Designed miniproteins, single chains, continued (2). Designs and how they scored, part 80

Each design is a single chain, and the fold is of that chain. pLDDT is the mean over its residues in the fold that is shown.

## One batch from the design tools (miniprotein)

Design m6762
Fold by ESMFold2-Fast:
Structure m6762 (fold): chain A 90 residues (1-90)
Amino acid sequence: FWEEWDREYEEAKKGLEEFLSKLTPEQQKEFNKILDELRKRYGERVATLVLYHLLQGDLGAARATMLFFGAYLSDEELEELRKKIEEIKK
């Protein structure tokens, strides 16, 4: 139901804000570039949820979110995004 998705979205948004607050300005710029590219393709809600799940290392949840909203990212694209996020975290 939509109420659960609203809660998940707010939780994901908070998680991303916390993550961004721990990054350098350069890392924030890199991460925001990825987020903006996903927002352009799939919209803010899907982009936020997918990136949050990737931050948690949960590829399954990221994929389930994509499937639910009818958005397509291959397993390879999701893995590449996860690697980019890990690279930024280093």
Scores: mean pLDDT 77

Design m6763
Fold by ESMFold2-Fast:
Structure m6763 (fold): chain A 68 residues (1-68)
Amino acid sequence: ASIISQLDEIEESINANGDPKEINLQLKEIKKQIDALEGPEKPDLEKRLLDLEVKDGLKLIKEAVDKY
């Protein structure tokens, strides 16, 4: 599977309120794949990964804050 396809799947899982542990594991695995890249696409993929990590993190923080 392509890195882009895997990022799309992770984003769908985050949006679908999937298991946070599963999402975190998928994010770590895709990061290793991106880290192994040496091409000009790497910065764009790193940015997209960071955006997904922030999206997941903000959702968890917001849910924690909103419960109070």
Scores: mean pLDDT 78

Design m6764
Fold by ESMFold2-Fast:
Structure m6764 (fold): chain A 97 residues (1-97)
Amino acid sequence: MIRARVAIKLPSNSSLAEIQETWRKLQQLGEEYRAEAAADPSKVKVLSLEIRYEKESTVFYIDVEAPSLEEVERFIEELRKTLDNAEEVFIEKVEEL
């Protein structure tokens, strides 16, 4: 079991509407992954969602638990497919549980 923080960075020119739509998509995705993880322990469990307004950029942080790093990497690929407007999607930190 690992815990990871995933960071999603939006372009500095992102509109408020784009930021709000990204947040909505992430909340929906988080609920879907929580439901799947309750039924299947091989699935990524979303623990928390956070938005931070940094100087001229918006970053979303997702804390997840997964059986291994491979599941987190697949989750990041799904985030990149779902969030066409994301500038960067990356793992900020990982810890073994």
Scores: mean pLDDT 80

Design m6765
Fold by ESMFold2-Fast:
Structure m6765 (fold): chain A 75 residues (1-75)
Amino acid sequence: PPTDPRQAVDFYRNTYAQRRYDTGRMTQDQAQRIGNFAVDTRNFTDQQLQRMQQYLQQGRFPADIPGFAAFPDIT
């Protein structure tokens, strides 16, 4: 994974979405919502980015983080 926190979140987000889509646990619409989120990633704090990385690495979507509240928790 990338060493830059923002690129690492993008990497794990895309990996997470692809894995969930491939296993039938995510719809095409849910995957598109995750992709669309990328436009706002630059506005996240370092603390939010670290929390997102941790959740995505654990196979969870961080719906409780501001900016992610509209995304599905597909755990």
Scores: mean pLDDT 60

Design m6766
Fold by ESMFold2-Fast:
Structure m6766 (fold): chain A 107 residues (1-107)
Amino acid sequence: MEEIKEEIVKLYEELIEKLKELKKEASPEAAAVIDEMIKLYEETIEKIKKAKSLEEIKKILEEHYEKVNELIIKLYEIDPEVGEKVRELEEKHVEEIEKKIEELEKL
């Protein structure tokens, strides 16, 4: 479990770095929403680090995905191009996380 938590945290840290780069290209309004997303990811990392079971991790991820989707919708309203780039990054990230969860469930 600890190794999978470290892998999930690393995937979130990598996504945060990609969002920081994308923020440099964004308008001030889009950049503000990206900052909200980065804060949300940082909070989710801390929750995952404290999680003691796979069930807790799944619950944290479920609540996290709902909040991220709301922020992506805001980005699309402000800047559709930036919104699409963030959606593509999040989609790939979710696929990588789901793969880690599936590997753990098969053990």
Scores: mean pLDDT 85

Design m6767
Fold by ESMFold2-Fast:
Formats: sequence, structure tokens, C-alpha cells
Structure m6767 (fold): chain A 75 residues (1-75)
Amino acid sequence: SLAEKVAAAEAELREVRARHEDPEQAILSVQVHGLALASEGWLELKQQGRLEDADKLVEEINRVVRRLVEEIRRE
């Protein structure tokens, strides 16, 4: 489901964040990996003819990335 894909992406992004002690490196890594996850998920859903779900997945992953970046900046 779309919700499961978003939850899996968030879990993976939190793991990426945990690999970096430096906040600036954590932010860059989350942003780069988030873009990769959004692109891969969008292509998969588009190939399945699920264009609306593809756009929603990208929007939700970008929202997760923004939230994680804000959390890192506040620490």
C-alpha cells in the first residue's frame, strides 16, 4: 500500500540519519537518499499506471525528508 511504502521510506531515512554524527552530513545524506527513494517509488508506480499514487508518494516522502531535516537542525 502507499502508507506501507511511506513508512518503509521513513524507516530507511531514519537509519541513514543514524549513520552520521555530524548534523550537516546527516542532513545531506537524508536529502540525497530521500530523493533516490522518491524517484524509485515514482517510477515503479508510474510503470504500474498509478500516476496519482506516484505523485502522492513523492509528496509524502518529501514531507518526511523536510520533517527529519528540521528535527536535525533543532538538535
Scores: mean pLDDT 87

Design m6768
Fold by ESMFold2-Fast:
Structure m6768 (fold): chain A 84 residues (1-84)
Amino acid sequence: SLAERLPVLEAAVRDPDPEVRLAALREIGRLVEEGADPDLLLPLVLPLLSDPDPAVREEARRVLRLLIERQIDEGMELIQRGVG
């Protein structure tokens, strides 16, 4: 479950090895694509936008775009259903 993966991902995004942080971002991206809650994943991605490694920053921007797109789609659907 996502709840079981969150502690592992939280540790991985703080790992001193940029390859481990990059792997964690790729896993977060897959979880977003599988319908995982973006509110739980967003706090893991935001610090990596300022990561010293350029590959980590680029992947963090890609994952952030996916998270924003998923939240916007859900928000627009809720707004359209609430306008009556």
Scores: mean pLDDT 80

Design m6769
Fold by ESMFold2-Fast:
Structure m6769 (fold): chain A 70 residues (1-70)
Amino acid sequence: SIKEGREKGRQLQDDVRAGLRGGGLEQRAQLSSPDQSQALLQESAALRPRGQKGDDQIRKQMQDSLKRLA
């Protein structure tokens, strides 16, 4: 349904954004004090599984699209 498609698309976008945010937090951690760095890295680690899930889903969609065109 359209509703399910929108929710899935929004979740994918959120997962990809979480991955990008995690990367930004890792860069900030390198410039921060040890205590702040640890907190930023923990936040980044919590976002990493969602980012990976988004990447895997995009890859699958690309493969499925190629299969339809072939």
Scores: mean pLDDT 70

Design m6770
Fold by ESMFold2-Fast:
Structure m6770 (fold): chain A 66 residues (1-66)
Amino acid sequence: SSSDIQAQLEALDAELDKRLKELYDEFKKQLSQAKTKEEQLNLARDAFVRTADLIADYIARKAAIK
């Protein structure tokens, strides 16, 4: 039903928001401990890749809802 679809979409949105916040908090903590520009750049690249993967998963799961 329409209400079931809406509930599934809201659950996916909440899951993405939670995972992005957890990733951001982890990134901020790691960044505060980084001593060199190289370490900071490596952390930024990892965070970018992980963010892209989370968004790709979200899009795929959202597309599967009918």
Scores: mean pLDDT 87

Design m6771
Fold by ESMFold2-Fast:
Structure m6771 (fold): chain A 110 residues (1-110)
Amino acid sequence: DREELLKTHGVDGKLVEELRRKLVAAGLPRGVASAAASYAAGGDIGRALGEMGLSSSGLSQEARDYVAKAAEEMTLDNAEAVGREILAWLRAAYARGEITLHPALAAELL
């Protein structure tokens, strides 16, 4: 199963959960927060799961690329600030028509 696979490949599930919680506290939708946390904290397998989660999140390619890049620079100390920065960027880019969002995701972000 997913959790067994993560443990086998050295993914710190506790770190992923703490990052996810901080990103949700910053206002990110749960799906985006979970993907970004896995990308940031999960080593090779966590990156793959994060990329997969972003691909199915309802974000356009440009938005996915931005979130992935921001997640690479994310730590426990800056996760809430990074989450707020991602949220602000997504809202601004969507308002300018530079990215597309699935309607359900747009409703959660706006």
Scores: mean pLDDT 74

Design m6772
Fold by ESMFold2-Fast:
Structure m6772 (fold): chain A 64 residues (1-64)
Amino acid sequence: MELKEKAKKKLEELIEKYKDTNPATAEILQGLLEKLDSMNEKEIEEVLKIVDKIEEMIEKLEKE
């Protein structure tokens, strides 16, 4: 499924970003990644929305 692959890549990227600065957040993201295979379409969409919002916030903060 296209959505699963997108979510997987987004989660992997954020895990790398957070593993050094926020290990707790990285653990949560890793848990989501593990559950991706068992998630339904709605759950995957919710994860993508959350991930997108987090990434946007972090990018904006880093760029000022």
Scores: mean pLDDT 74

Design m6773
Fold by ESMFold2-Fast:
Structure m6773 (fold): chain A 65 residues (1-65)
Amino acid sequence: SPRNQADIQVRSTIGRIRYYIQQGNTDRASDVRQRTVDRFRQTQDQDTFNQFVRQIDDSYTRFMS
């Protein structure tokens, strides 16, 4: 389903963000975040979008800590 595909993309995006942060490449991690957020803004309903962005941002904050 489209939701299952989006859930996989969230997990993949979090993995790529973790990878770039571990490399010290915070600019690339930020780019990956922004591109995924922009895509989800266009493809998801508002509630699902808010949930996915929160999940990504919670992970991003934890990786930067």
Scores: mean pLDDT 84

Design m6774
Fold by ESMFold2-Fast:
Structure m6774 (fold): chain A 74 residues (1-74)
Amino acid sequence: AAPATPEEILAQAKGVAENAIKAAREGDRSKAASYLTALGVLEVAAEVNGLHDTAAEIRALYRKTAAEVDRILA
């Protein structure tokens, strides 16, 4: 299998973040929380593979997505 590129893992993280927001908009707190957890796993995966800049971008995306989910579900 080809190794995940920084672009590929970041694109996957963006998709997961969009799914978290969609779940929040549908009122599904558990699904939104599960997608946020998945986003955190992608950050760790990037970090472990030495993709430190990509991990930092995913962390920033996580914080922004978590804040948006919280705002929608407030």
Scores: mean pLDDT 85

Design m6775
Fold by ESMFold2-Fast:
Structure m6775 (fold): chain A 91 residues (1-91)
Amino acid sequence: MAEEAIKEGEEVAKRADEIATEAQKLPSLGPVGQRAKDVSERVKKAIEELRKEGEKLTPKAIGTIGLGNYEVSQAERAVAAAKAAEDARKA
């Protein structure tokens, strides 16, 4: 349903914004942070189009949100790995 897709998209966009902020704190992850911002904008646009045009765009929105979720998960893993490496340097 379109409403469920919108809810999922809002969660993905929120995660993308959070991971972009975290990546910006790590000098080696500037490109990861930028990619996460791009994902956030792309997902927000898909949600807006779905709200405006309705159910006929649901498959396109689901595809954009799904790809965004995958890209955010990759960015989250990159940030986690960088933090783990920093923690290992302190141990």
Scores: mean pLDDT 79

Design m6776
Fold by ESMFold2-Fast:
Structure m6776 (fold): chain A 78 residues (1-78)
Amino acid sequence: TDAQRDQVAQQVLDYGQQIADRAKSLGNDELAKQALETGQRAADAIRAGDVEGATEAFERLQKLEEEVKKLEAEKKKS
């Protein structure tokens, strides 16, 4: 249903926001911007029923999360 799509869209927006907040805490404003923009693209694709676009955007969010994890790990080693 449209309500279920909206719920999933909100979940991916929240996921993108979490990645962005973590990136900002590391001083990486560019990574934060990419996370917010990609989260929005994923949400828009979900609401439009664009399964391919939603999948591609979500995979990009997962890659951005891995980049943040790597930066967090490097900061802890320093």
Scores: mean pLDDT 86

Design m6777
Fold by ESMFold2-Fast:
Structure m6777 (fold): chain A 84 residues (1-84)
Amino acid sequence: MQVLNEEQKEKLKKKIEETYGVKSATVEEVEEAVREAERNKTAEKLAEAATKAYMVALDGDTEAAKEALERLEKLYEEHNIEVP
């Protein structure tokens, strides 16, 4: 897994914010977004949950991000949801 320094993390966070409009996320926000994606099963909710999981990974919570992304991948496969 690629280890990023603080400057690289800040630059990537800014790029994600500018591209997707997501400023930051907590582990709890990722878990809530994953639950909403599991409930609604829409590409839009899956994209939101995945983006928040990447933000949490950039903050160093890679295990929480990995668990969230694995849950979303399972949801894509089980419900044939189109990946955004």
Scores: mean pLDDT 69

Design m6778
Fold by ESMFold2-Fast:
Structure m6778 (fold): chain A 83 residues (1-83)
Amino acid sequence: HMMRMRNIHNRNSSRFGPFGEIINRYNSGNITYTSMRNRIISIINRNGWTPSMLNNMRRNSIRSGDMGTSNITNIGISIYNSS
């Protein structure tokens, strides 16, 4: 079952633009799930984001309607929690 997102809210997310781009590429079939995860890990490591920062990004993305960024930050948090 594929979850389809509405692109309008993701395009307007200036704060979470890197995650929006990754999600759009995954949904269009331009990258695999594994590649998407690797790009998320790379962005998190490059920016030095902690699990707390990722959780705040997730909460803010939900409030702004950026469900794509919410999904990506959930993946990032799960990677941290998996040790």
Scores: mean pLDDT 64

Design m6779
Fold by ESMFold2-Fast:
Structure m6779 (fold): chain A 70 residues (1-70)
Amino acid sequence: MKTEEQIKVGEAVEEALRELMKEPRVLSEEEARERITAIVKEKVPDADLEDPYVQELIEKAARLLVELKS
């Protein structure tokens, strides 16, 4: 079952993807993950970044971003 916090993180990840898609620079998967994580921390400062659901969501988003920018 998804918590309210996990839903908020999902929304922050989607917003991060939209923001990073506007950047002209190609990112590595590691760079994409770090930047998405930074945006999530900024938008949801109380988020548990050690939550496996949150980690998986950020990692999937980073892979998608790299594929779209490649």
Scores: mean pLDDT 77

Design m6780
Fold by ESMFold2-Fast:
Structure m6780 (fold): chain A 100 residues (1-100)
Amino acid sequence: SLEEVRELLRELAALSKTAADYIQAHPDLPEEKKIEIERLIREASRLIWEAAEREGISEDEALRLYFEALAATPARKLSYEEIVERIKELIRRAEELLRR
């Protein structure tokens, strides 16, 4: 649904901001862990953008919702493992929506 896609876009923005803040706060984070987070964010973005298009949300509206959420939502204090788990859950939710 339209509202489900909007929720996915808001969560994507929140987790993207959280991941960026985490990486900046942890300069000694192993390269493989940075690559994993970046890969997961790219996959979540791909699926959520596809879900937005399927629900008739224009690219301009989806981008506006994403950037509004990015500006409005503070970065969360999560561990590396929690960030990875939440992005994987976001991917699962987007895949489930696309299977409908």
Scores: mean pLDDT 86

Design m6781
Fold by ESMFold2-Fast:
Structure m6781 (fold): chain A 76 residues (1-76)
Amino acid sequence: SEAIEGEIELALVQIETTVAVNSALRKGDLEKAAEAYEEGAKRFDELAQKYPSVAETARRDSEAWRKKAEELRKKA
């Protein structure tokens, strides 16, 4: 079902973004960590449009990750 597909894609974006952010932070690359959050947030926005069943969660996570990216860019 589309709902199951949306949940799987949501989980993949969460995992991929977390891995990319943590990799960048381990290297002290705050700019790259911010870029990873921004890319993840964009992917969540796309999922919110494709899958109404995960749209609320995707929008909340997108907003949170954009805020994290902004905080990292201010420190960079």
Scores: mean pLDDT 89

Design m6782
Fold by ESMFold2-Fast:
Structure m6782 (fold): chain A 95 residues (1-95)
Amino acid sequence: SKEELIEGLKKYREEIEKLLPNLSPDVQKVAEEFIKLVDEWIKKLENGELSEEEAERMLQLAKDFVELLKYAQTLSPEEQKILVDFAKKVLEKFK
């Protein structure tokens, strides 16, 4: 249901916020931009501007992004930059 999708997005948003203090500045900035996108997706879901199919894809992206942030914490600064550049390109498709 749309209600379950909204709750799922809010849960992953909260998980990202909890990770923010432990991220490098560049990764933190990308994570903050992703939180803004999740907030927009929640609003669009609440007002009926987003289909359940689109919301399911966004929920999967949010889940994958949480895992990416956890993985980023194990990487070198050079490797983190590659992930940041990739994440920015992915997020541009949702703007």
Scores: mean pLDDT 83

Design m6783
Fold by ESMFold2-Fast:
Structure m6783 (fold): chain A 93 residues (1-93)
Amino acid sequence: DPALAAAVKAIEDAKSYKEIEELANQHAREFIARGDAEVEKLKAEGKPKEEIRNVSIRAVADALRVIGVAEDKIIKMAKEEGLTWEEAYEKAK
């Protein structure tokens, strides 16, 4: 998915804890919104419940992937700076 690859790259290229968190939250919300819009279209078209469920599951999986990449980057940066996970997470707020 080009959108997922672009979101991951943006997070990996981010230089501050706050930027990583803001990008993760923004892209996660966008994946959920896209999934919700597609679910609405499939329901309007009378598509099978299983097809609709698969779109919803994929949207959640894409959002969780973006959050996971951000968490991994924050942990790596915290380790490089000698910070605890809690200290790094506070800097992201």
Scores: mean pLDDT 84

Design m6784
Fold by ESMFold2-Fast:
Structure m6784 (fold): chain A 73 residues (1-73)
Amino acid sequence: MTPQEYFDKAAEIAEKAGNEEAAKYARLARDSPTVAEQVENLAKAGRAALTLPEEDRNKVLKAIGDALHALSA
């Protein structure tokens, strides 16, 4: 998968979990032109996910982590 596909997946998982703020930041990462801005927006999505119940939080944080890993590959 491309890094952008991982961003889209993170946004979808966050939206399905009911965290619109995390989904918003994952989408902003998708639309960001630089890697630094993509990382910043993914970090904001992760922070927003911390308010979720444990099961949903772990799913969203895993998706964000996968997206961050894809940027470093």
Scores: mean pLDDT 81

Design m6785
Fold by ESMFold2-Fast:
Structure m6785 (fold): chain A 67 residues (1-67)
Amino acid sequence: SAGGQAASAAAGKAIAELKAQAEAQGIPVEVRGVSLTDTSASGLVTVGDKTYRVTAGADGTVTVEEI
């Protein structure tokens, strides 16, 4: 769906930005735990020793939370 595609694109962009920032600093990055619905997309990003949950809605809103 268009909403799921928009959410997926927003989450993917946020994750790509986190990866680029970490890679520029020589910090290893791992992406896992991707979930997709008609209105949201989420993923887990491990940067060094910290793990973040990235969640995006169909409206392009992105939330990044350390877990």
Scores: mean pLDDT 78

Design m6786
Fold by ESMFold2-Fast:
Structure m6786 (fold): chain A 68 residues (1-68)
Amino acid sequence: LAGSLRVADRAGRIAEAAFERVLEEGKLSEEARKMYEEGAHPGEILNEAADAGDGELLAAFEEAALEL
């Protein structure tokens, strides 16, 4: 129920929805897809992409997140 200020919960929902959009559009790299299949959380995959400098995945995620 509403009442708690959980910024993390809202950010997590947006991140998951944006990640699903990127997955549907086939914008995941081979590495990111493998991590997802192995059960990695979307946030972890995005963090790894940022560390690796995967600009294409990050740009696709930002586009999806901005539309949510």
Scores: mean pLDDT 67

Design m6787
Fold by ESMFold2-Fast:
Structure m6787 (fold): chain A 79 residues (1-79)
Amino acid sequence: DLEELFAVFSRRGDTGKRWLAGLLADGALPKHLSPEEARKARARIMAEVDPLLPGIRSAAELRELVERVARRVLADLYR
């Protein structure tokens, strides 16, 4: 499950957390986006998530952060 993956990958520090954040960001993107739109949205989400990764202590916190940032980024890009 996601908490077990977080426990394993967070042992690699922020790099492991960033990998999981990227997968969660990909899952949060609407499927109707073009590949270019998805790439731009993912890049914006990760730029906002990356600085906060050191403070993340669980998969639940990571998922909540990524979902919150994704909602804001998508609203800003595709109003």
Scores: mean pLDDT 80

Design m6788
Fold by ESMFold2-Fast:
Structure m6788 (fold): chain A 88 residues (1-88)
Amino acid sequence: RLEEAAERAGELVEKIALADGMSEETARKLGERVREAMLENARRHEDPELAAIATAKEVRELGREAGLSEGAITLMSAAAVLELMEAA
């Protein structure tokens, strides 16, 4: 289910942010924002590839705003895209 995929992506994003040196609170909030971005983009786009592209762009901006490394941003974006595409 899409909701479960979004929860898994959010959990993984939280772990990526923690590994990149962010606080527990910041990592949790980032995971929540990525989960919400996935759900919103899936609702707006019937085409799962378009939803994935929109999600990837939004997730990369969220990672930059949070001050994550480029490597962490890449992993975070990939996690959200893969979970969304598998749930389609």
Scores: mean pLDDT 84

Design m6789
Fold by ESMFold2-Fast:
Structure m6789 (fold): chain A 94 residues (1-94)
Amino acid sequence: PEPIPSLEEQRAALNRLFAQARAATPPERHPELDRLRGLALRALDLYAAGASPEEIRAVVDELRALLSAMDLPPEARMLLGLVILDLETLAELS
């Protein structure tokens, strides 16, 4: 596999995906995206703090469950799916 990106690169990529999801989502759904982004950043912060894989995965599982319950456009769901895959990879590498 390629080298693990830096924390700054990972945060930038996550913020980029959420910015794209926000652009694809009606304004009335933006609070839901903001909540999902908060969970994604929490997972990344846990990884940065050296938390266990189990702690990171617990937040990722919460993010996945919340995303499944939300009524978001397919484009936003796809982009957030990429966020979840990235965070799952970080949990495995922890």
Scores: mean pLDDT 81

Design m6790
Fold by ESMFold2-Fast:
Structure m6790 (fold): chain A 65 residues (1-65)
Amino acid sequence: SMDARVAAILGALIGEELAKKEGVDPNKAARIGAQEGYRLAETEPMSAEEAGRRGGLIGVEEAKK
């Protein structure tokens, strides 16, 4: 859906920005943030903005591993 695409873009952008601030791989965080933002928007009853925000946070944490 369009909402899931918006969540993926937001998850990538938020994951990348947070990763840069924390010295984590920004490309890895952006990729995972996009995937998780998309997944959350498709599977959970939340807005694209909230899905993207949560996706980005997951992206940064997963990129640390």
Scores: mean pLDDT 86

Design m6791
Fold by ESMFold2-Fast:
Structure m6791 (fold): chain A 84 residues (1-84)
Amino acid sequence: SSLDEYIEKVIKKTAKEMEELLKKHAAEPRRVILEKLSQIIQKALQEVIAELRKRGLSDDEIRRRVTEVGVRLNQIRAELLAKQ
């Protein structure tokens, strides 16, 4: 569906932003890196909430979809950090 395509596009974009941040800030303390990654994820989740509301999804559907996106982005973050 167009919604699933949108969600996959956001996840891929956010993953790329996290990867680029890790490359740019490789010398930073881990605490600072983790904070910056969390900010990237929070911004992505806010953008997803706004778009899903604009598309007319119910609050229950938005909560479910946003939770799924958050789980996937946190898994990607963990995988990227393991590669460091």
Scores: mean pLDDT 89

Design m6792
Fold by ESMFold2-Fast:
Structure m6792 (fold): chain A 60 residues (1-60)
Amino acid sequence: SMMDKIEKILQRKYEEMMAQMEQIRAQMRDESPEARFFRLMQLSVRMADQIVEEIEKLRK
């Protein structure tokens, strides 16, 4: 069903986001909390946009 496809997209994107958050954490451990927060917010926005785009593609 379409909902099953959406759930699989969400699961995959959340797993990708968690993996990238760990990479950012490791790469930016010596950076300020503000710099790390900004990087994580950028990742969050990009992931949200990618989720929307993949769901929209399912409707076509």
Scores: mean pLDDT 83

Design m6793
Fold by ESMFold2-Fast:
Structure m6793 (fold): chain A 68 residues (1-68)
Amino acid sequence: SSADNRALAETLIARLREEAKSADPALAAVYEEGVARLEALRQEDASTAAIVAEVRETARRIHELEQA
């Protein structure tokens, strides 16, 4: 449901914000970008698939930066 999709986005946003607090500035910027994108999806009432895809993309970017 729309409410379930919003709750999922809110939970994931909270997790990314928490991770950003402990991250170095470069990683924090990627988490903050992920939060902004999830906030946009929440506002658009996006599907679960879109929310999950965005979180996976954020995780991929974090992983790439950590490997650098």
Scores: mean pLDDT 84

Design m6794
Fold by ESMFold2-Fast:
Structure m6794 (fold): chain A 66 residues (1-66)
Amino acid sequence: MEVEELKELAKKVGPGASDEAIDRIIEAWLKDRPDREQAIKDGKEFLESLVKAYEQRKARERAAAA
């Protein structure tokens, strides 16, 4: 369940990436850390920062497209 939230955030950052590629990356990242709960928290914060940057970039592209 928590992993699905990380995958959704990752898809917002990289819309060109496949669901399978994102799944593999998230699973590998979680396996690399002994504390799964801490890994999920760290991942959420990281991906939320990337989503924010992506939304900012998207706003600039929208201005150019209009």
Scores: mean pLDDT 72

Design m6795
Fold by ESMFold2-Fast:
Structure m6795 (fold): chain A 84 residues (1-84)
Amino acid sequence: MLEEEIRRFTEEAARVAEEAARAEARAAGWSEEEAERAGERARERVLGLGEKIAELAKKPETRKQAEEALEKLREITEEARRAL
């Protein structure tokens, strides 16, 4: 069930990354349009990373790498939440 955990967490992480990127862009004085694009890019990057981690989790040989990558993603997401 690691793949399911990765997908569910990736959805949450993507949402946090989008919010954090938009907030940072606004704080930096970017336009609302630029902030929206920054959020979209952050969301896409996290979703793409989650898909790669889920693929690693499908094979026993790369399961540990998937677990380590998921832990790193959780750390990054927590840091992004602190930026909000």
Scores: mean pLDDT 82

Design m6796
Fold by ESMFold2-Fast:
Structure m6796 (fold): chain A 70 residues (1-70)
Amino acid sequence: MDPVELAREVMKKAAEEKDPVAIAYGAHEAMRLFREAGDEEGYRLAEKAYQASLQGKVDEARKLFKEAAE
């Protein structure tokens, strides 16, 4: 699977998580995959989602996951 498509799949799954730790883990994995693919925009969105999840802003993180998955 293309690394960008895999990263988007990871973010879609993270958006469905209820546990903030699982959401943060998904965002971090997506950051790694976007970085490997050289997708700077995807990496930036995943990084924002990761930071939002660490701050407990779960709804903001889910919105960013949806943007990155498009």
Scores: mean pLDDT 76

Design m6797
Fold by ESMFold2-Fast:
Structure m6797 (fold): chain A 74 residues (1-74)
Amino acid sequence: EVEELLKRIEELRERAKKVLSKIKNKEEKEELGKQFEEKLALIEELAETDPAYAQEEIDKLETWLDNMESELKS
């Protein structure tokens, strides 16, 4: 369901905002934020054309955020 995928994308966007706010290095924050937004834009397009692939990419993006959050804690 496309609407459920779009909701997950929005939740990821909010989560990324919080994670990125914890990054001390300004250049690193900008670079990661840009990469994340580019990935979200691609997933939004995929949600309409290939929902299964979009779901896999969302799962990977969640893992990426989990890793980033873990690195910031350590």
Scores: mean pLDDT 78

